# Ledger of designs, part 20: designed miniproteins, single chains

Each design is a single chain, and the fold is of that chain. pLDDT is the mean over its residues in the fold that is shown.

## One batch from the design tools (miniprotein)

Design m672
Fold by ESMFold2-Fast:
Structure m672 (fold): chain A 78 residues (1-78)
Amino acid sequence: MEEKERLIKRAEELYKEAERVEKQSQDFMDKGFAEAEKSTDPAEKARIVGEAGDFYFSGRRRAKQLREEAEKLKKEVE
């Protein structure tokens, strides 16, 4: 396999992983907010929302890192 083709394949895999991570983070946040609304304890509600938010932003940061890595690999390919 040509090194060029290997780098392109790796970049595509990183882009797909970034999309998967973003979708999972959004789904987790949506579920967290829905679960928080079912809680009768204000402290538990705040904890669930906080954890959902932290996971969401962590996932977005990871997705950005994966896309930056993919772009770097693509720039190395002619």
Scores: mean pLDDT 81

Design m673
Fold by ESMFold2-Fast:
Structure m673 (fold): chain A 97 residues (1-97)
Amino acid sequence: KKEEAIKHYKEAADHFRRAAQAARDGNVDEALKHLQEAIKHFNKAAELAPDIPVEDLLKVIGLTLRMIGSLLDGNYDEAARDAEAGAKLLEEIAKKV
């Protein structure tokens, strides 16, 4: 369980970093695709490690929603910053598992 959860958190973080790069490139479709994969891996990790602090879960959700809003508004640099913050948070969550 632990090793599989860590793997999924790291995969979610990697997809957030790829979403950040796509956002900087102005590629909204690619950024959203990577966000979708990040959410998929995050959900799987949360299933495998259910004792995650609620504040950490809410931070990931909040960063994801802000990134989507920024992408739709054409604020690609803001979207990229939120994606990088999400990746860092997921890497820190993986260390707590």
Scores: mean pLDDT 84

Design m674
Fold by ESMFold2-Fast:
Structure m674 (fold): chain A 87 residues (1-87)
Amino acid sequence: MIPTTKEETIKAFVEAARKYAEELGLNEEQIKSLEIDAKSVANFYINLGLVGENALKALQRDLEWAKERGESEEVIRFLEAIIEALS
């Protein structure tokens, strides 16, 4: 379901991160770490008044800027995975 509330946005980001971590074969501690990171990313946009599709669009723009600035491949791949799952 397309996220439309703060709670749905957080849940969608966290579940996207969990799927990504499971596809990589990560252990439970690593999965929990990525879930915490995803929740922090979601809350960043929520604190700016952005939820659901608006949060996703902001993340897409910020990801392009992160790529231009030479952000780590690990961070870029993680953010791309969230965007792909929610698109």
Scores: mean pLDDT 83

Design m675
Fold by ESMFold2-Fast:
Structure m675 (fold): chain A 80 residues (1-80)
Amino acid sequence: MTKEQLLKELTDIVKELSEIHRKALELDPETRKKVGELISKAVKAISEAVRALQNGDLEGAQKAIEKARKYIEEARKVLE
Protein backbone atom coordinates (compact mmCIF):
# COMPACT_ATOMS: atom_id res chain seq x y z
CA MET A 1 0.00 0.00 0.00
CA THR A 2 1.24 3.52 -0.77
CA LYS A 3 1.88 6.24 1.84
CA GLU A 4 -0.96 8.27 0.28
CA GLN A 5 -3.42 5.37 0.73
CA LEU A 6 -2.37 4.90 4.37
CA LEU A 7 -2.82 8.64 5.04
CA LYS A 8 -6.33 8.46 3.54
CA GLU A 9 -7.16 5.48 5.80
CA LEU A 10 -5.91 7.43 8.84
CA THR A 11 -8.10 10.41 7.86
CA ASP A 12 -11.15 8.13 7.53
CA ILE A 13 -10.38 6.49 10.91
CA VAL A 14 -10.11 9.89 12.63
CA LYS A 15 -13.52 10.90 11.18
CA GLU A 16 -15.11 7.65 12.45
CA LEU A 17 -13.50 8.15 15.86
CA SER A 18 -15.00 11.66 16.09
CA GLU A 19 -18.47 10.26 15.27
CA ILE A 20 -18.13 7.49 17.88
CA HIS A 21 -17.01 10.05 20.48
CA ARG A 22 -20.05 12.28 19.80
CA LYS A 23 -22.44 9.30 20.12
CA ALA A 24 -20.72 8.14 23.34
CA LEU A 25 -21.39 11.51 25.04
CA GLU A 26 -25.16 10.75 24.93
CA LEU A 27 -24.82 7.32 26.59
CA ASP A 28 -25.03 6.09 30.19
CA PRO A 29 -21.82 6.42 32.28
CA GLU A 30 -20.89 2.70 32.15
CA THR A 31 -21.18 2.52 28.34
CA ARG A 32 -19.31 5.84 27.97
CA LYS A 33 -16.44 4.40 30.05
CA LYS A 34 -16.21 1.27 27.85
CA VAL A 35 -16.31 3.32 24.63
CA GLY A 36 -13.80 5.81 26.08
CA GLU A 37 -11.31 3.03 26.81
CA LEU A 38 -11.62 1.76 23.21
CA ILE A 39 -11.22 5.33 21.86
CA SER A 40 -8.02 5.71 23.93
CA LYS A 41 -6.62 2.46 22.48
CA ALA A 42 -7.53 3.58 18.93
CA VAL A 43 -5.80 6.97 19.49
CA LYS A 44 -2.62 5.19 20.66
CA ALA A 45 -2.71 2.95 17.55
CA ILE A 46 -3.17 6.05 15.34
CA SER A 47 -0.10 7.63 17.00
CA GLU A 48 1.90 4.45 16.27
CA ALA A 49 0.78 4.58 12.61
CA VAL A 50 1.82 8.25 12.28
CA ARG A 51 5.28 7.54 13.75
CA ALA A 52 5.74 4.51 11.48
CA LEU A 53 4.85 6.64 8.42
CA GLN A 54 7.33 9.36 9.52
CA ASN A 55 10.03 6.64 9.70
CA GLY A 56 9.11 5.19 6.27
CA ASP A 57 7.82 1.98 7.89
CA LEU A 58 4.77 1.30 5.71
CA GLU A 59 4.32 -2.25 7.10
CA GLY A 60 4.35 -0.97 10.69
CA ALA A 61 1.89 1.78 9.75
CA GLN A 62 -0.48 -0.76 8.15
CA LYS A 63 -0.41 -2.96 11.29
CA ALA A 64 -1.12 0.05 13.52
CA ILE A 65 -4.03 1.08 11.27
CA GLU A 66 -5.44 -2.47 11.56
CA LYS A 67 -5.26 -2.19 15.38
CA ALA A 68 -7.10 1.17 15.27
CA ARG A 69 -9.82 -0.33 13.02
CA LYS A 70 -10.27 -3.26 15.43
CA TYR A 71 -10.82 -0.91 18.39
CA ILE A 72 -13.25 1.22 16.34
CA GLU A 73 -15.24 -1.92 15.37
CA GLU A 74 -15.37 -2.97 19.05
CA ALA A 75 -16.57 0.53 20.02
CA ARG A 76 -19.32 0.42 17.34
CA LYS A 77 -20.54 -2.93 18.73
CA VAL A 78 -20.76 -1.41 22.23
CA LEU A 79 -22.85 1.46 20.77
CA GLU A 80 -25.36 -1.00 19.25
Scores: mean pLDDT 82

Design m676
Fold by ESMFold2-Fast:
Parts: sequence; C-alpha cells; structure tokens
Structure m676 (fold): chain A 103 residues (1-103)
Amino acid sequence: DIVLSPRTEELLRLFYDLAVELGIVPELEEIAGMPITPDMSAEELLDWLARFLGSIAANPSPRSEAVIRRLAEALGIPASSLLSSDSLEVLLAALERRLQALA
C-alpha cells in the first residue's frame, strides 16, 4: 500500500499538472470512468490513479496505449512499465524524478 505523505500528495498534484500540460485529461477520464479535478483530495487522486492504471491493465486498447505512450515519454520511462502490476509505484517514482529535475 502507498502511504499518503505530503511528498506523495505533491507527486499526485504533479501528475494532474502533467496531464493538463499534455492535453490528455479527457482521455484519462474516459479510461478511468471518472472525472479528475485539481480540487480532489490526495486520497481521491490516489484512488483515481489506481483505478486508471487498473483499467488500462484490464482493458488494453490502441487508445489506452497511445495515452500511456505519451505519459511514459514525458516521464522518461518505458510504456510497458505503466502496464505492470507495480505501475502505480513506477509512476510515482518517475514523478519524483521529474519533480527533482524541475527543481
């Protein structure tokens, strides 16, 4: 289980900001089956992200692969890592590296 900490919350906020910058929020919402907003709590964002990654793993499609490719390219990781059982942990680690690179 991922422990919610101030750092984890920063990474979840950074994910939302990245999705907005990439213009993929509508695709993310359709894949997850629920909206994502900047006003969501850290707990809601974590649940949303877990649901999104789970939906991609359960129902791979050309559309979900295109979204994952765009996220992976922006984060500098292999797209396949976001389709694995540890995808949430891999994504948070990649966001941590991105946050450090932006500092």
Scores: mean pLDDT 79

Design m677
Fold by ESMFold2-Fast:
Formats: structure tokens, C-alpha cells, sequence
Structure m677 (fold): chain A 90 residues (1-90)
């Protein structure tokens, strides 16, 4: 579970990568986030995007995005801490 401060950082992160401002991330936008911010390979990022897109429509809504970030915090805690601190102060 994220703190209130971490949720604010996640909101900023989502909006930063939501280039169209439509309230969703494409799989490509999410993969770009994972490669740029967490240093994932293209293959690893694609696997995470597929897992996060639970309805298979090619986009992540905010709820799917938050769930993916929760899982990433468990698997990559140092990288997630750095990412959230970056967006908390932006």
C-alpha cells in the first residue's frame, strides 16, 4: 500500500507519461516509463505492460497503473523509491 505522499508522486508520474491527456497510458507509454525510469530491458518492460493491462485493450487505466506500481515496489524497491522521490519534488 502506498502512502499519501507516494500516491501524489504516482499521480504526477501517470500524468507525465499520459502524453495525450486522455487519462490512460498506452502499453508503449508504460513500457517507455519502465525502460527510462527503472532501467528495464525492452522485453522485461513488454512483459510488465502485458501483465498490467488486465482487460487486454492495449491501455492502462489509473487503477491498473497503481496496481502495477505496487507490484514494482515489491520487486524493485530501490528503483521505485528513487522514482517516487523524483516525482514528489516535481
Amino acid sequence: MFSEEEKKAIDKLFKYYDKDGDGTLSRFEFETLLTEELGMSDVEAASWAIMADTDGDGTLDYEEFVRAMEHLKLMRPKEMEALLEKFLNS
Scores: mean pLDDT 78

Design m678
Fold by ESMFold2-Fast:
Structure m678 (fold): chain A 96 residues (1-96)
Amino acid sequence: MLIERAVRGIEEAFEREELPDEEELKAIEEVDKILEEAAPIAEKAYEEGDLEKGLKELEKKFGIKFSLVEHDGVKNIALEPAEAAFRAGRERLARQ
């Protein structure tokens, strides 16, 4: 749900301009990888009941801060906004 919205947001942002440059395409690929890798970490943190540990692992691995969301009295790690993931993707590429 949250990941799907983030990916769509990134795609729409680039579609508004001319065709993405090679650098922009690589940044999109890195963001997709970040979201795919972040999802299992968030899920494990929820299953273990240690969301704070999950947030620290995500920040350490991706260099971005994730937030908590509460729905129906249940807390989980929010994998939005897409802009934060995109920023981390660009930073990973710059570290080549």
Scores: mean pLDDT 63

Design m679
Fold by ESMFold2-Fast:
Structure m679 (fold): chain A 80 residues (1-80)
Amino acid sequence: LDLYTPDAAVLKLLQEVLPGDTYTGAEIYEAVLKYILKHNLLNKETGEIDLRDTPLGKLTGKDKVSLEELLQAIAKRMTV
C-alpha cells in the first residue's frame, strides 16, 4: 500500500481528525470527510463543500468545490 506524506498545511488539517504523519489513500478520504463534517462545510442539498474563509479555501483557491475536486487538490499536495 502506498503511504502519502502531506505538506505541513495539509498535515495540520488532517491531524485535527486523524492522528499521523503519513496516510493511505483510504485514510485521506476518511480524514477529509471527517474534517468537512466537523466544520459543517457540506451543503447537504447540493453536495457542494463551502470553503469560504477556511484553511481549505486557502489551499484550493476556491470558495466551493465538489468532494472529488477537494480530494484531488489535497492529493496534489502529497508525496508518495
Scores: mean pLDDT 79

Design m680
Fold by ESMFold2-Fast:
Structure m680 (fold): chain A 74 residues (1-74)
Amino acid sequence: SVARAEALRAQAAAEKDPLRAAILLGQAAEHYFRAGRYRDAADLADQGADLAKDVDPQMAEALRQAAAQLRALA
């Protein structure tokens, strides 16, 4: 749901650990995707990728790929 995505995005903004923040943004993107909000989902996946790139490059690449696919659907 959009409300759950917004709650997770707010939690990510308050999270100081970049890896945990990236995970929360990925979860928020999943909820936006299920709600048909593909552009919002892609934007959050890109934000998560940026946060993860120095701490978990594999997660960052996965989130970048997800964002590209979501943007193609929007």
Scores: mean pLDDT 87

Design m681
Fold by ESMFold2-Fast:
Structure m681 (fold): chain A 96 residues (1-96)
Amino acid sequence: DEEKQREARRERLALRVAGNIAAKYLMETKGLPEDEAIKVARLAVAILLEERGLATPQERKFIEENELTPDVEEAIKIIRDNYEKARKLVEEREKK
């Protein structure tokens, strides 16, 4: 099903875009080091991908190997708050 595959790709890309927004917020607003901010945002994206049934085995392992810290919870909230905006950006990019 081409439409279902396109939808799955769009969801994955939108979560990744929103994850980048979360990483920037953690670096610029909370002063986290870049490596930590990226790790926290990647973990939050992996958790949201797993909720949607889109996570890879590597992403599930990454969730299992890392702690759900308050920074990860905040990153999840930022990603959820920015998901629809990120999704529209992905869809607009597809039209070009």
Scores: mean pLDDT 84

Design m682
Fold by ESMFold2-Fast:
Structure m682 (fold): chain A 77 residues (1-77)
Amino acid sequence: SELDEIKAKLKDEHLTVEQAKERLLASPENRVSDIDGRPLTKKAYLSKKTGLVVNEASKAALEYYFPDLEFEEIDLT
C-alpha cells in the first residue's frame, strides 16, 4: 500500500532545512523526492517529524495520511 511505501522511506536521522538543502544541491542525483523518486526542480518540502524530503505531490499524499504533519519549504533555485 502507499502507506507501507511511506513507512519504508522514514528516516532515522532528522535533518535541518539547511542540511537538507546542502544534500540536494550537492548532486543532481540527490534531487529526487523520497516517496516517488521524481525530480525536485525549484522547491522541496522537508517533514521534520518524519525526516522525509518530498515534492509537492508527495507532500499532498503525506497530508492525506498524516494531516498533522507540517512541512518546511526548501528553495533549490
Scores: mean pLDDT 72

Design m683
Fold by ESMFold2-Fast:
Parts: structure tokens; sequence; C-alpha cells
Structure m683 (fold): chain A 85 residues (1-85)
């Protein structure tokens, strides 16, 4: 179960540049940057899972900046836990 979450995290990180990863770890992502990154990640995942573009667009329209902040905070914490090896 945890291995699947780790693989998902690695796939998410592959969509981010080194600069974006460093800014994420430092908590420096703006609301606009979080939304742009979430859109990129979600589109990549939607292609993998066969999710229709229309459903993806509806989901993106419903996601709040506060929810995106929580999602990226969870990703940041997971990344920091991996680095503590």
Amino acid sequence: MEKEAEKRLEEILSQLSEEEIERLLNGELSPAERRALFTRILRAEAEKLGIPQAELDELLAQVTDEQLRAVFEAIRKAMLEREKK
C-alpha cells in the first residue's frame, strides 16, 4: 500500500522541475503556481487512468486554492520524510 503511494509521489515529482521541487520544499509556491502544477499533474494522471478531459476540467473548476494548499503541503511532508533517510 505504501509502495504505491511512493511510486505515485515519484510520478508527480517527475512532472516538476528541480526549481519547482525546491520551491515546494521551501513552501514558496504561490496559489497560481500550485494551481498550474496541479493542472499538469492531474492531466498526466488523467491520461494514465483514461479520465475524460471534460471530467478533468469540471474537477479543476471545483478545486479551491485552500484545497490545493493542503494537497501540496501533504506532498511536501511526504518529500521531507523521504529525505530523512
Scores: mean pLDDT 74

Design m684
Fold by ESMFold2-Fast:
Structure m684 (fold): chain A 68 residues (1-68)
Amino acid sequence: SEEAKKLGEELGKEGAAMYRAGASLEEIQEVLQKRLTEAYKSGLLKTDEEAAEASEIALSILSEELQK
């Protein structure tokens, strides 16, 4: 849970930085999905629920950062 939250926050901020650098939202979502899948496969995220939590947090942070 804590690991999922930290990863989600990091990925959300990274996604926002990519958007500011000129990446499309579609490209950002593809990168975030790939990063989350790799974290799940590597065992950093232990359950499907943790992967979903990290994804939700990343998208929430990305949405907030894009409004700034």
Scores: mean pLDDT 79

Design m685
Fold by ESMFold2-Fast:
Structure m685 (fold): chain A 63 residues (1-63)
Amino acid sequence: APEPNENIVKGFEYALKNLPKDTKQTKSGEPLFSAKTSADPYVLALTNGVPHEVLEKAKEYFS
């Protein structure tokens, strides 16, 4: 069942899968998920139990 917190986790998963080699241009942000949500998305991912690997990739996407 989908939860509000799970929506943040899904955002990171999709970002990870959608992150191609040339994502350096796309890191500006895309309609997949908002940069800087109601709380730090980085912290939210950790709190929701997002795998460390996904979190690490999300950092690159956010920069």
Scores: mean pLDDT 47

Design m686
Fold by ESMFold2-Fast:
Structure m686 (fold): chain A 68 residues (1-68)
Amino acid sequence: MEMSLEEALERFERVGKDDVGGISQLVADAMRNMSEENYEKFVEYVKKKRPEFSDAIDHTTRVMRERL
């Protein structure tokens, strides 16, 4: 099932401020279930809203892309 941008953003709002595991899991789910275009929009929004997650997002994105 394709994950919508709205669903990904709703899940992001539920991630705790220090929940690095939660953001990494959400990013992995988004990469598997979202289009590339929507994933890029999601990542841009999250990094703008919570820049502290940028390293975790970039690490998870890299690991997931190495498996493609």
Scores: mean pLDDT 79

Design m687
Fold by ESMFold2-Fast:
Structure m687 (fold): chain A 103 residues (1-103)
Amino acid sequence: SAAEEKLKKALDAFEATLQAMINNPSLSSDQRKMAMAVSAADLTATLLALSEELDRDKVLELMEKLEKEVEDIANKLNLSQDDKDFIKKLLFFNKSLVLDRLK
């Protein structure tokens, strides 16, 4: 679907941002956190935009797919547990905002 294509494009951009972060050994801890926060915010913005166009059930389906794909990307890139926990915390907060908007 068009929604799934938009989500895939956002996930591809998320993976590219994290890969660039990993490939840059000169980044400070704060710069790495900023890169992760910005990429997570972009995923959330994509999901929020789709929530304006789609019914509740489809948005919930896309949220579950997003969470699974993000976990897969983090594992594929061999992120540290600290980085995985940070991303998980960001996505949990952002998921709460999306769920609130669907009420």
Scores: mean pLDDT 82

Design m688
Fold by ESMFold2-Fast:
Structure m688 (fold): chain A 74 residues (1-74)
Amino acid sequence: MELSLEEVRELVEEVIEKLKTSSLEEAQQLIKELGEILRKFIEEHPEYEEEVLKLEGRVVGAYTELQSALAAQA
């Protein structure tokens, strides 16, 4: 499946938004699925690797915030 960089950015924003209301299990599944899509996109469009790495950084940040919030509640 061939995606545009714009569609990849929209997908990342959608996943980040979903992470705000997700359980850890749901978040792990979302990140796994997104990671597979991003990997395939970089393989097809290596020129966008730097942009995709920036987007991955944002997802990692959102997941770290979720983990910290849930750990603080435990």
Scores: mean pLDDT 80

Design m689
Fold by ESMFold2-Fast:
Structure m689 (fold): chain A 61 residues (1-61)
Amino acid sequence: SLEEHAERLGEEVREVDPERGEEVRERILKMIQESGEYGALKAEALARTLIAEVREERARA
């Protein structure tokens, strides 16, 4: 389901950044609720971008 998809994406973000992960999780759920499958595609792209950015930041440390 779209809700299960949002929960999974939110947890993936939380694994790399717990603080940002919670905010992104709420945004992902809202995007899916407002735009259905289109919202899910946007949410996945957002989550992937954020995960990549956090990993890059950690690679510098």
Scores: mean pLDDT 71

Design m690
Fold by ESMFold2-Fast:
Structure m690 (fold): chain A 80 residues (1-80)
Amino acid sequence: SEVLKKIAEDVASTIKTEEDARNLAREAAKQSEEELRIMAEAVLKIASIEQQEAFIEAMREAGAPEEVIEEAEKALAEKK
């Protein structure tokens, strides 16, 4: 959904610290896999590299689906 993507980008734009990114990942991991994937895409588009790494690490710690984590790690690797 384009509406969900825009909401995710607006939320991702509020990230100021790596801890903000980790907290957002923990909250997103409580939602559906699709919602988590949309939030991860928004964070990878808007946040700093360090915040993107913190988000991915927090997803793994929260037990997010490995497919979502691998997609995010691949997208981040393409930016480095």
Scores: mean pLDDT 83

Design m691
Fold by ESMFold2-Fast:
Structure m691 (fold): chain A 70 residues (1-70)
Amino acid sequence: SLEEAVAKLPPLLQEQFKLAKKEVERSDNEEIKKAYEKLLEKIKAGTVEMKDLIELEVMIAFELMKKALA
């Protein structure tokens, strides 16, 4: 399961994933949701890297910045 795959990740990746998941669940941005689905596939495949989480976090940060400047 996804939950079991996440539990097998290094602690730092687990923590970053939990933070990213929470922000994705609050997002209405379709592109962020698609990036999250891609991240889930990598987690299930055991190929996820810190860079994948950083890329998603950057997308979320950009969206939040865009909304703040609106």
Scores: mean pLDDT 81

Design m692
Fold by ESMFold2-Fast:
Order: structure tokens, then sequence, then C-alpha cells
Structure m692 (fold): chain A 70 residues (1-70)
């Protein structure tokens, strides 16, 4: 499997919460396309909010993790 990590840089807590909501939406829909596909879709949604997002993919359990940096 593949583990995908999304790292988001937010300017304030409100933007951070919006990013976390976008990541949560991927958990319900994006995982059908795999962890990498789901994470990349979430990162694109976060970037549409005007935030910086990066995706790192590694070997591991099929899961998506998220981290928000203020």
Amino acid sequence: GKTAKITVKAKDEAQGLEALRAMQDVGDVGLKDGAEGGARAAAERIRKLGLEATVEVSDGPDEVTGEVIL
C-alpha cells in the first residue's frame, strides 16, 4: 500500500480548519481512488482556497494523513 501525507501552510486558524475540512471530504470519497489519488485531490482543493499544500507519498498502509502548519 501507499501512505500519503498532506502538509498545508495556513495563515490563520480559520484557514487551517477549512483545509482540514477539505482533507476530511477526501476520506469519504477519495480513498476509492487510493491514498495517493485521494491526497492529490485534497491538495488541489486546498490550493483552490489560496493555501499552500504539498503531498508526500511513501510505502505503508493505505491511508491519508494531514498536517497544518500555522
Scores: mean pLDDT 72

Design m693
Fold by ESMFold2-Fast:
Structure m693 (fold): chain A 85 residues (1-85)
Amino acid sequence: SLEAMLERADRIIAERLTPEHRALADALVAQTERQLEAMGIQLPPEEWARLRELARRITEAMLALAESSEEREAVLAKVEAYIAA
């Protein structure tokens, strides 16, 4: 299943994530929450928690899977620009 594949991917790439990648993922999730709140979107607390965790995992996976320093820098620049917005 897709879920099982994602779980295996998370396990395989976990050692590749840096503290900086995790911090950026957390900051991106926080910025997304602020934008959704500004749009007036209301969700139950359990749904917010689920979306936060999913968004964090996806962001961490994207950062960890970037193969080259150029790809990592491009992703980081986009994340930083989004956080600053």
Scores: mean pLDDT 66

Design m694
Fold by ESMFold2-Fast:
Structure m694 (fold): chain A 80 residues (1-80)
Amino acid sequence: TSVEALLLEAISAAASGDFAAAVAALRQAKGLVPDSLPEREAILAAIDRGIAAAEAGDGRAASQHAFTALQLYLRASAAQ
């Protein structure tokens, strides 16, 4: 299981209103972000915002934050 796959799962779950699945996927993704990755703090902050939005029942915000985390992660991975 990759960070990209978990973030895509979180986006899909949040968009479908499955907030429990979205939170679970985001928490797993957070644990798999490498310590050495550039912009790690920004990626983790986006994941944390996604978790908070999903826990509040805001699927649009949760999906948007998960997508932001995915974009930041892909950019950081390409730069490494």
Scores: mean pLDDT 87

Design m695
Fold by ESMFold2-Fast:
Structure m695 (fold): chain A 68 residues (1-68)
Amino acid sequence: MKAEILGIKGNIALVKVVAPESTSEEEMIKAAKEKLEEEGYKVVKVLGTHSEVVDGLKHTLVMLEVEK
């Protein structure tokens, strides 16, 4: 599983998570939260998710409210 911060605008962060298709949304959200915490952000809440499957990989965009 790989998580990448695509951008942060104000208090809203967008994180892309790539994992096997069988990976749960909860695990994908956890990876996004851990990535933001590694960069020194505190996760306030999850605003939404959008998932697409490409070649057996689940690509999930996670939108989160953060503070630093």
Scores: mean pLDDT 85

Design m696
Fold by ESMFold2-Fast:
Structure m696 (fold): chain A 83 residues (1-83)
Amino acid sequence: MSERTILASLITAANVRLIGLEVDGEITVEQVRAVNRGLMGLLDLYDKTGDLDEAYREYLAKETDPLARAVIKEVVERVKARL
């Protein structure tokens, strides 16, 4: 399985979990949107750089939302664990 396929799969899984938390009233729709924007931003940076570490560094330089940073960190760590 390609690194990009693993990344896209884990982004989808993260988004499903976030929607579940919003449905359960644990987070807001605005929080889901902020994290989704961060996840899509990471994928766009990956497509531009071809390198997960560089994409993640560029993402962290621009992202200030703590929930988005936490979710994206977990996604990046899980991609690396599967390679």
Scores: mean pLDDT 84

Design m697
Fold by ESMFold2-Fast:
Structure m697 (fold): chain A 76 residues (1-76)
Amino acid sequence: DAQAEVLYQLGQHYIEQGKTYFEKEDYEKAIEFYQRSIDLYQQAYALSTDPALKEKAQANIKEAQENLKRAQEKLE
């Protein structure tokens, strides 16, 4: 599943970008990148036939959702 693996790696790239903007206190940009990472991990999950990749994608979706929530709370 080369395509699913590429999408998973892109998701990891965007979650790290989200964390970088969160550290800069640019919470609107952090939210944008966390939302992008969730979309990519969901695509990786949908395309993958590998149970191990699906499990990793699902765990990273949860992490990205928790990071998204924290960034959203900073705007309140």
Scores: mean pLDDT 88

Design m698
Fold by ESMFold2-Fast:
Structure m698 (fold): chain A 87 residues (1-87)
Amino acid sequence: TVEELIEKLNNAPNPEQATSVALDLLKSGQISVSTLLNEARKVLLYPQVLSALEILASGKSVKDAIAELKKKGYLSPELEAALNALE
């Protein structure tokens, strides 16, 4: 459930695992981007994922977020796949 993923995010032992759980929450589509961003700010995430959540929370489309992240050199294959799953 989304609640179990949020608990996993808050209890993640390192940034790699926190980032993985945040991407799973994003792909689920069951949590608002603003809520996910607020939860993500409580833990140490990779800055690429935090930047993606901030762009989406600002009201930009998935397409615009991908373009901005690509310009910043922040677009990993895993992040791109998670963003495309939001379609």
Scores: mean pLDDT 81

Design m699
Fold by ESMFold2-Fast:
Structure m699 (fold): chain A 79 residues (1-79)
Amino acid sequence: MLERVKEEARALRELARRAGIPDAEAAAEHAIKAAEAYEAGDLEAARAHMEEAARHFARAREALEALEEELERLGEELE
């Protein structure tokens, strides 16, 4: 159900915004746009937005992994 997907994406967008993770917020926004395009019958726009959502989510994941690695490094250097 696309309405549920949009509701979940809006919740994720708000969580990402509060957490200060801009790529996660952008990924959620593109997921919402993909669902809206699909409901409008614009399958090409829906696909394009879903691909952008995936790219932003991948960047958010990489940023979080890099932050985790940096925090681990700092922890090792703290005496």
Scores: mean pLDDT 79

Design m700
Fold by ESMFold2-Fast:
Structure m700 (fold): chain A 58 residues (1-58)
Amino acid sequence: DAWVERALADPDPEALGKEESERYRRFMELRKKYGINPEKFDEYKAEIDALRAEERAR
């Protein structure tokens, strides 16, 4: 299932954990919440994009 591979690989929690531990925790929560619900993948992607925008702005 291609969306599962994308959800697991992007974002990379280990890379995020080195730079922003708070973001790492939030990404893990999003993966846990949406990883079981593929129909909500669009919402998951939108939230990931928003978090990445915040992270890059800091």
Scores: mean pLDDT 58

Design m701
Fold by ESMFold2-Fast:
Structure m701 (fold): chain A 94 residues (1-94)
Amino acid sequence: SESHDFIQRLSQATSILQTGLDEGKLDEAIKLLREQGFSDFTIELALNTARAVQGDAEAARKAAELFEEKYKETGSPIFKRLAERFREIADRLR
């Protein structure tokens, strides 16, 4: 499904951005994703997801907002569940 394809691409982008954050090469990772045709929305969501996993509460909140936007666009329950998860992560980090 389109939602599954989006989740697969989001996972790929998140992994690349996690490596970029860990190695101090974030700008290079973002450039690579743009060159590979990732949307600005997917890159922003993936980056906030990666930062949230590293303990950034504001990034977790932003990831939840972006998943909520994707839920409103698609109606797919997976995005609602992901938004709820990242809200819970943000609340635990505060």
Scores: mean pLDDT 89

Design m702
Fold by ESMFold2-Fast:
Structure m702 (fold): chain A 77 residues (1-77)
Amino acid sequence: GLEMAKLAAAVGLATPPKSLPKDVLDQVMKILDEIVRARSKEEVRKQIEELKKLVSKDEKARKEVEPTIKAIENAVK
């Protein structure tokens, strides 16, 4: 549920990927922080879509962020 999705995002914030460009990393961290502060499952889903869009341009970034995205998606059901 919402609480588990927020926890998954918080874990992502605590364990940032080691090799993302700083600008991409800063944007990923901002979206994860917005998920931690989300008040509804709909807000979480919207932020997941933004995160997917952000990393879609870089296969390495997508692969490194995918476990966090998948954890949040599985939790928000």
Scores: mean pLDDT 82

Design m703
Fold by ESMFold2-Fast:
Structure m703 (fold): chain A 81 residues (1-81)
Amino acid sequence: SLEDQIEQLRDELIKGLEKRISDPEKLKKAIELVEELAEAILNRDEEKVKEILKEMSKLLSKEDFENVKTAVEIWISMVES
């Protein structure tokens, strides 16, 4: 299903972040935000997606945040109709 596909891509993004973020507290927060982001995208809640991305931009490096934005654009294109 579309939900299963987004969940798989979510888990792949989380694995990428685990390799890049050495701080356990930052990693835990980043994982929680990625999980919330996937849910917001599946619910087509554009405002919540923007709020989560703003929070992630404060937490992540510019490079890691750009990687997240690229993933989000792909996920959004998958749920568009």
Scores: mean pLDDT 86

Design m704
Fold by ESMFold2-Fast:
Structure m704 (fold): chain A 73 residues (1-73)
Amino acid sequence: SEIDEKYEEIKKYLTPEQQARFDRLREKASTDPELRELFEEAVNRLKDLIERGVPKETLQKAADAEIERLEAA
């Protein structure tokens, strides 16, 4: 899917800890439609940052915020 392709691209820029946390959220989102919607929004926002060429540190900070938001949902 388009979201899965975007996520795999984003994952290359993330720390191992961020990758592990995001992978757990992705797995949980596969059976939770509300979490899936939030996950897709997070993936789209992070992909937009990559397309805009933001520094890796900026992307990683944004990823932490998205992960925290998803874990709180």
Scores: mean pLDDT 86

Design m705
Fold by ESMFold2-Fast:
Structure m705 (fold): chain A 88 residues (1-88)
Amino acid sequence: SNVTQASQYNSISSDLTDQGMSLLSKDPNSPQGYYLLGQSYVYSGISLELLGNYDGAARSYRRASDYYRRSGDDDSARQAQARADRLS
């Protein structure tokens, strides 16, 4: 079900957030830390889309775009921003 899949994506998002924050606590400019936060917000956005929360999903994808840009992954940042724009 969409609720079960959303729960699974939220769990992945939470784990990636913890890992990214752990890296950033040791190095505030960690590209890997920002990449993991970008990935976590993508999974959060997917979870919110599955639940029909399109405004929440758009906000999550915009945050993912910001973190991917800070990680140096401009392609993933553009993809996340484009996904947010389609939902807004």
Scores: mean pLDDT 91

Design m706
Fold by ESMFold2-Fast:
Structure m706 (fold): chain A 69 residues (1-69)
Amino acid sequence: SKEVEEGAEKAAEGATSGDAEKAREGAEALAKAGGGSQEAAKKLAEGVESKDAEKAAEGSEELLNDVGK
């Protein structure tokens, strides 16, 4: 769905730009839409909050892979 894809893209953009608020909003939107992995969204949020760039990158990559082809 559009909401799932937009949420995943917003979360990835937030993580890439270091905008924790944007990354969190994207992850929450994705989880609320019921699309993709809630675990990936949580992983992204935790990575951003803990400044674990590797974890945040893994979460965003999993999110994008789960919601799009």
Scores: mean pLDDT 68

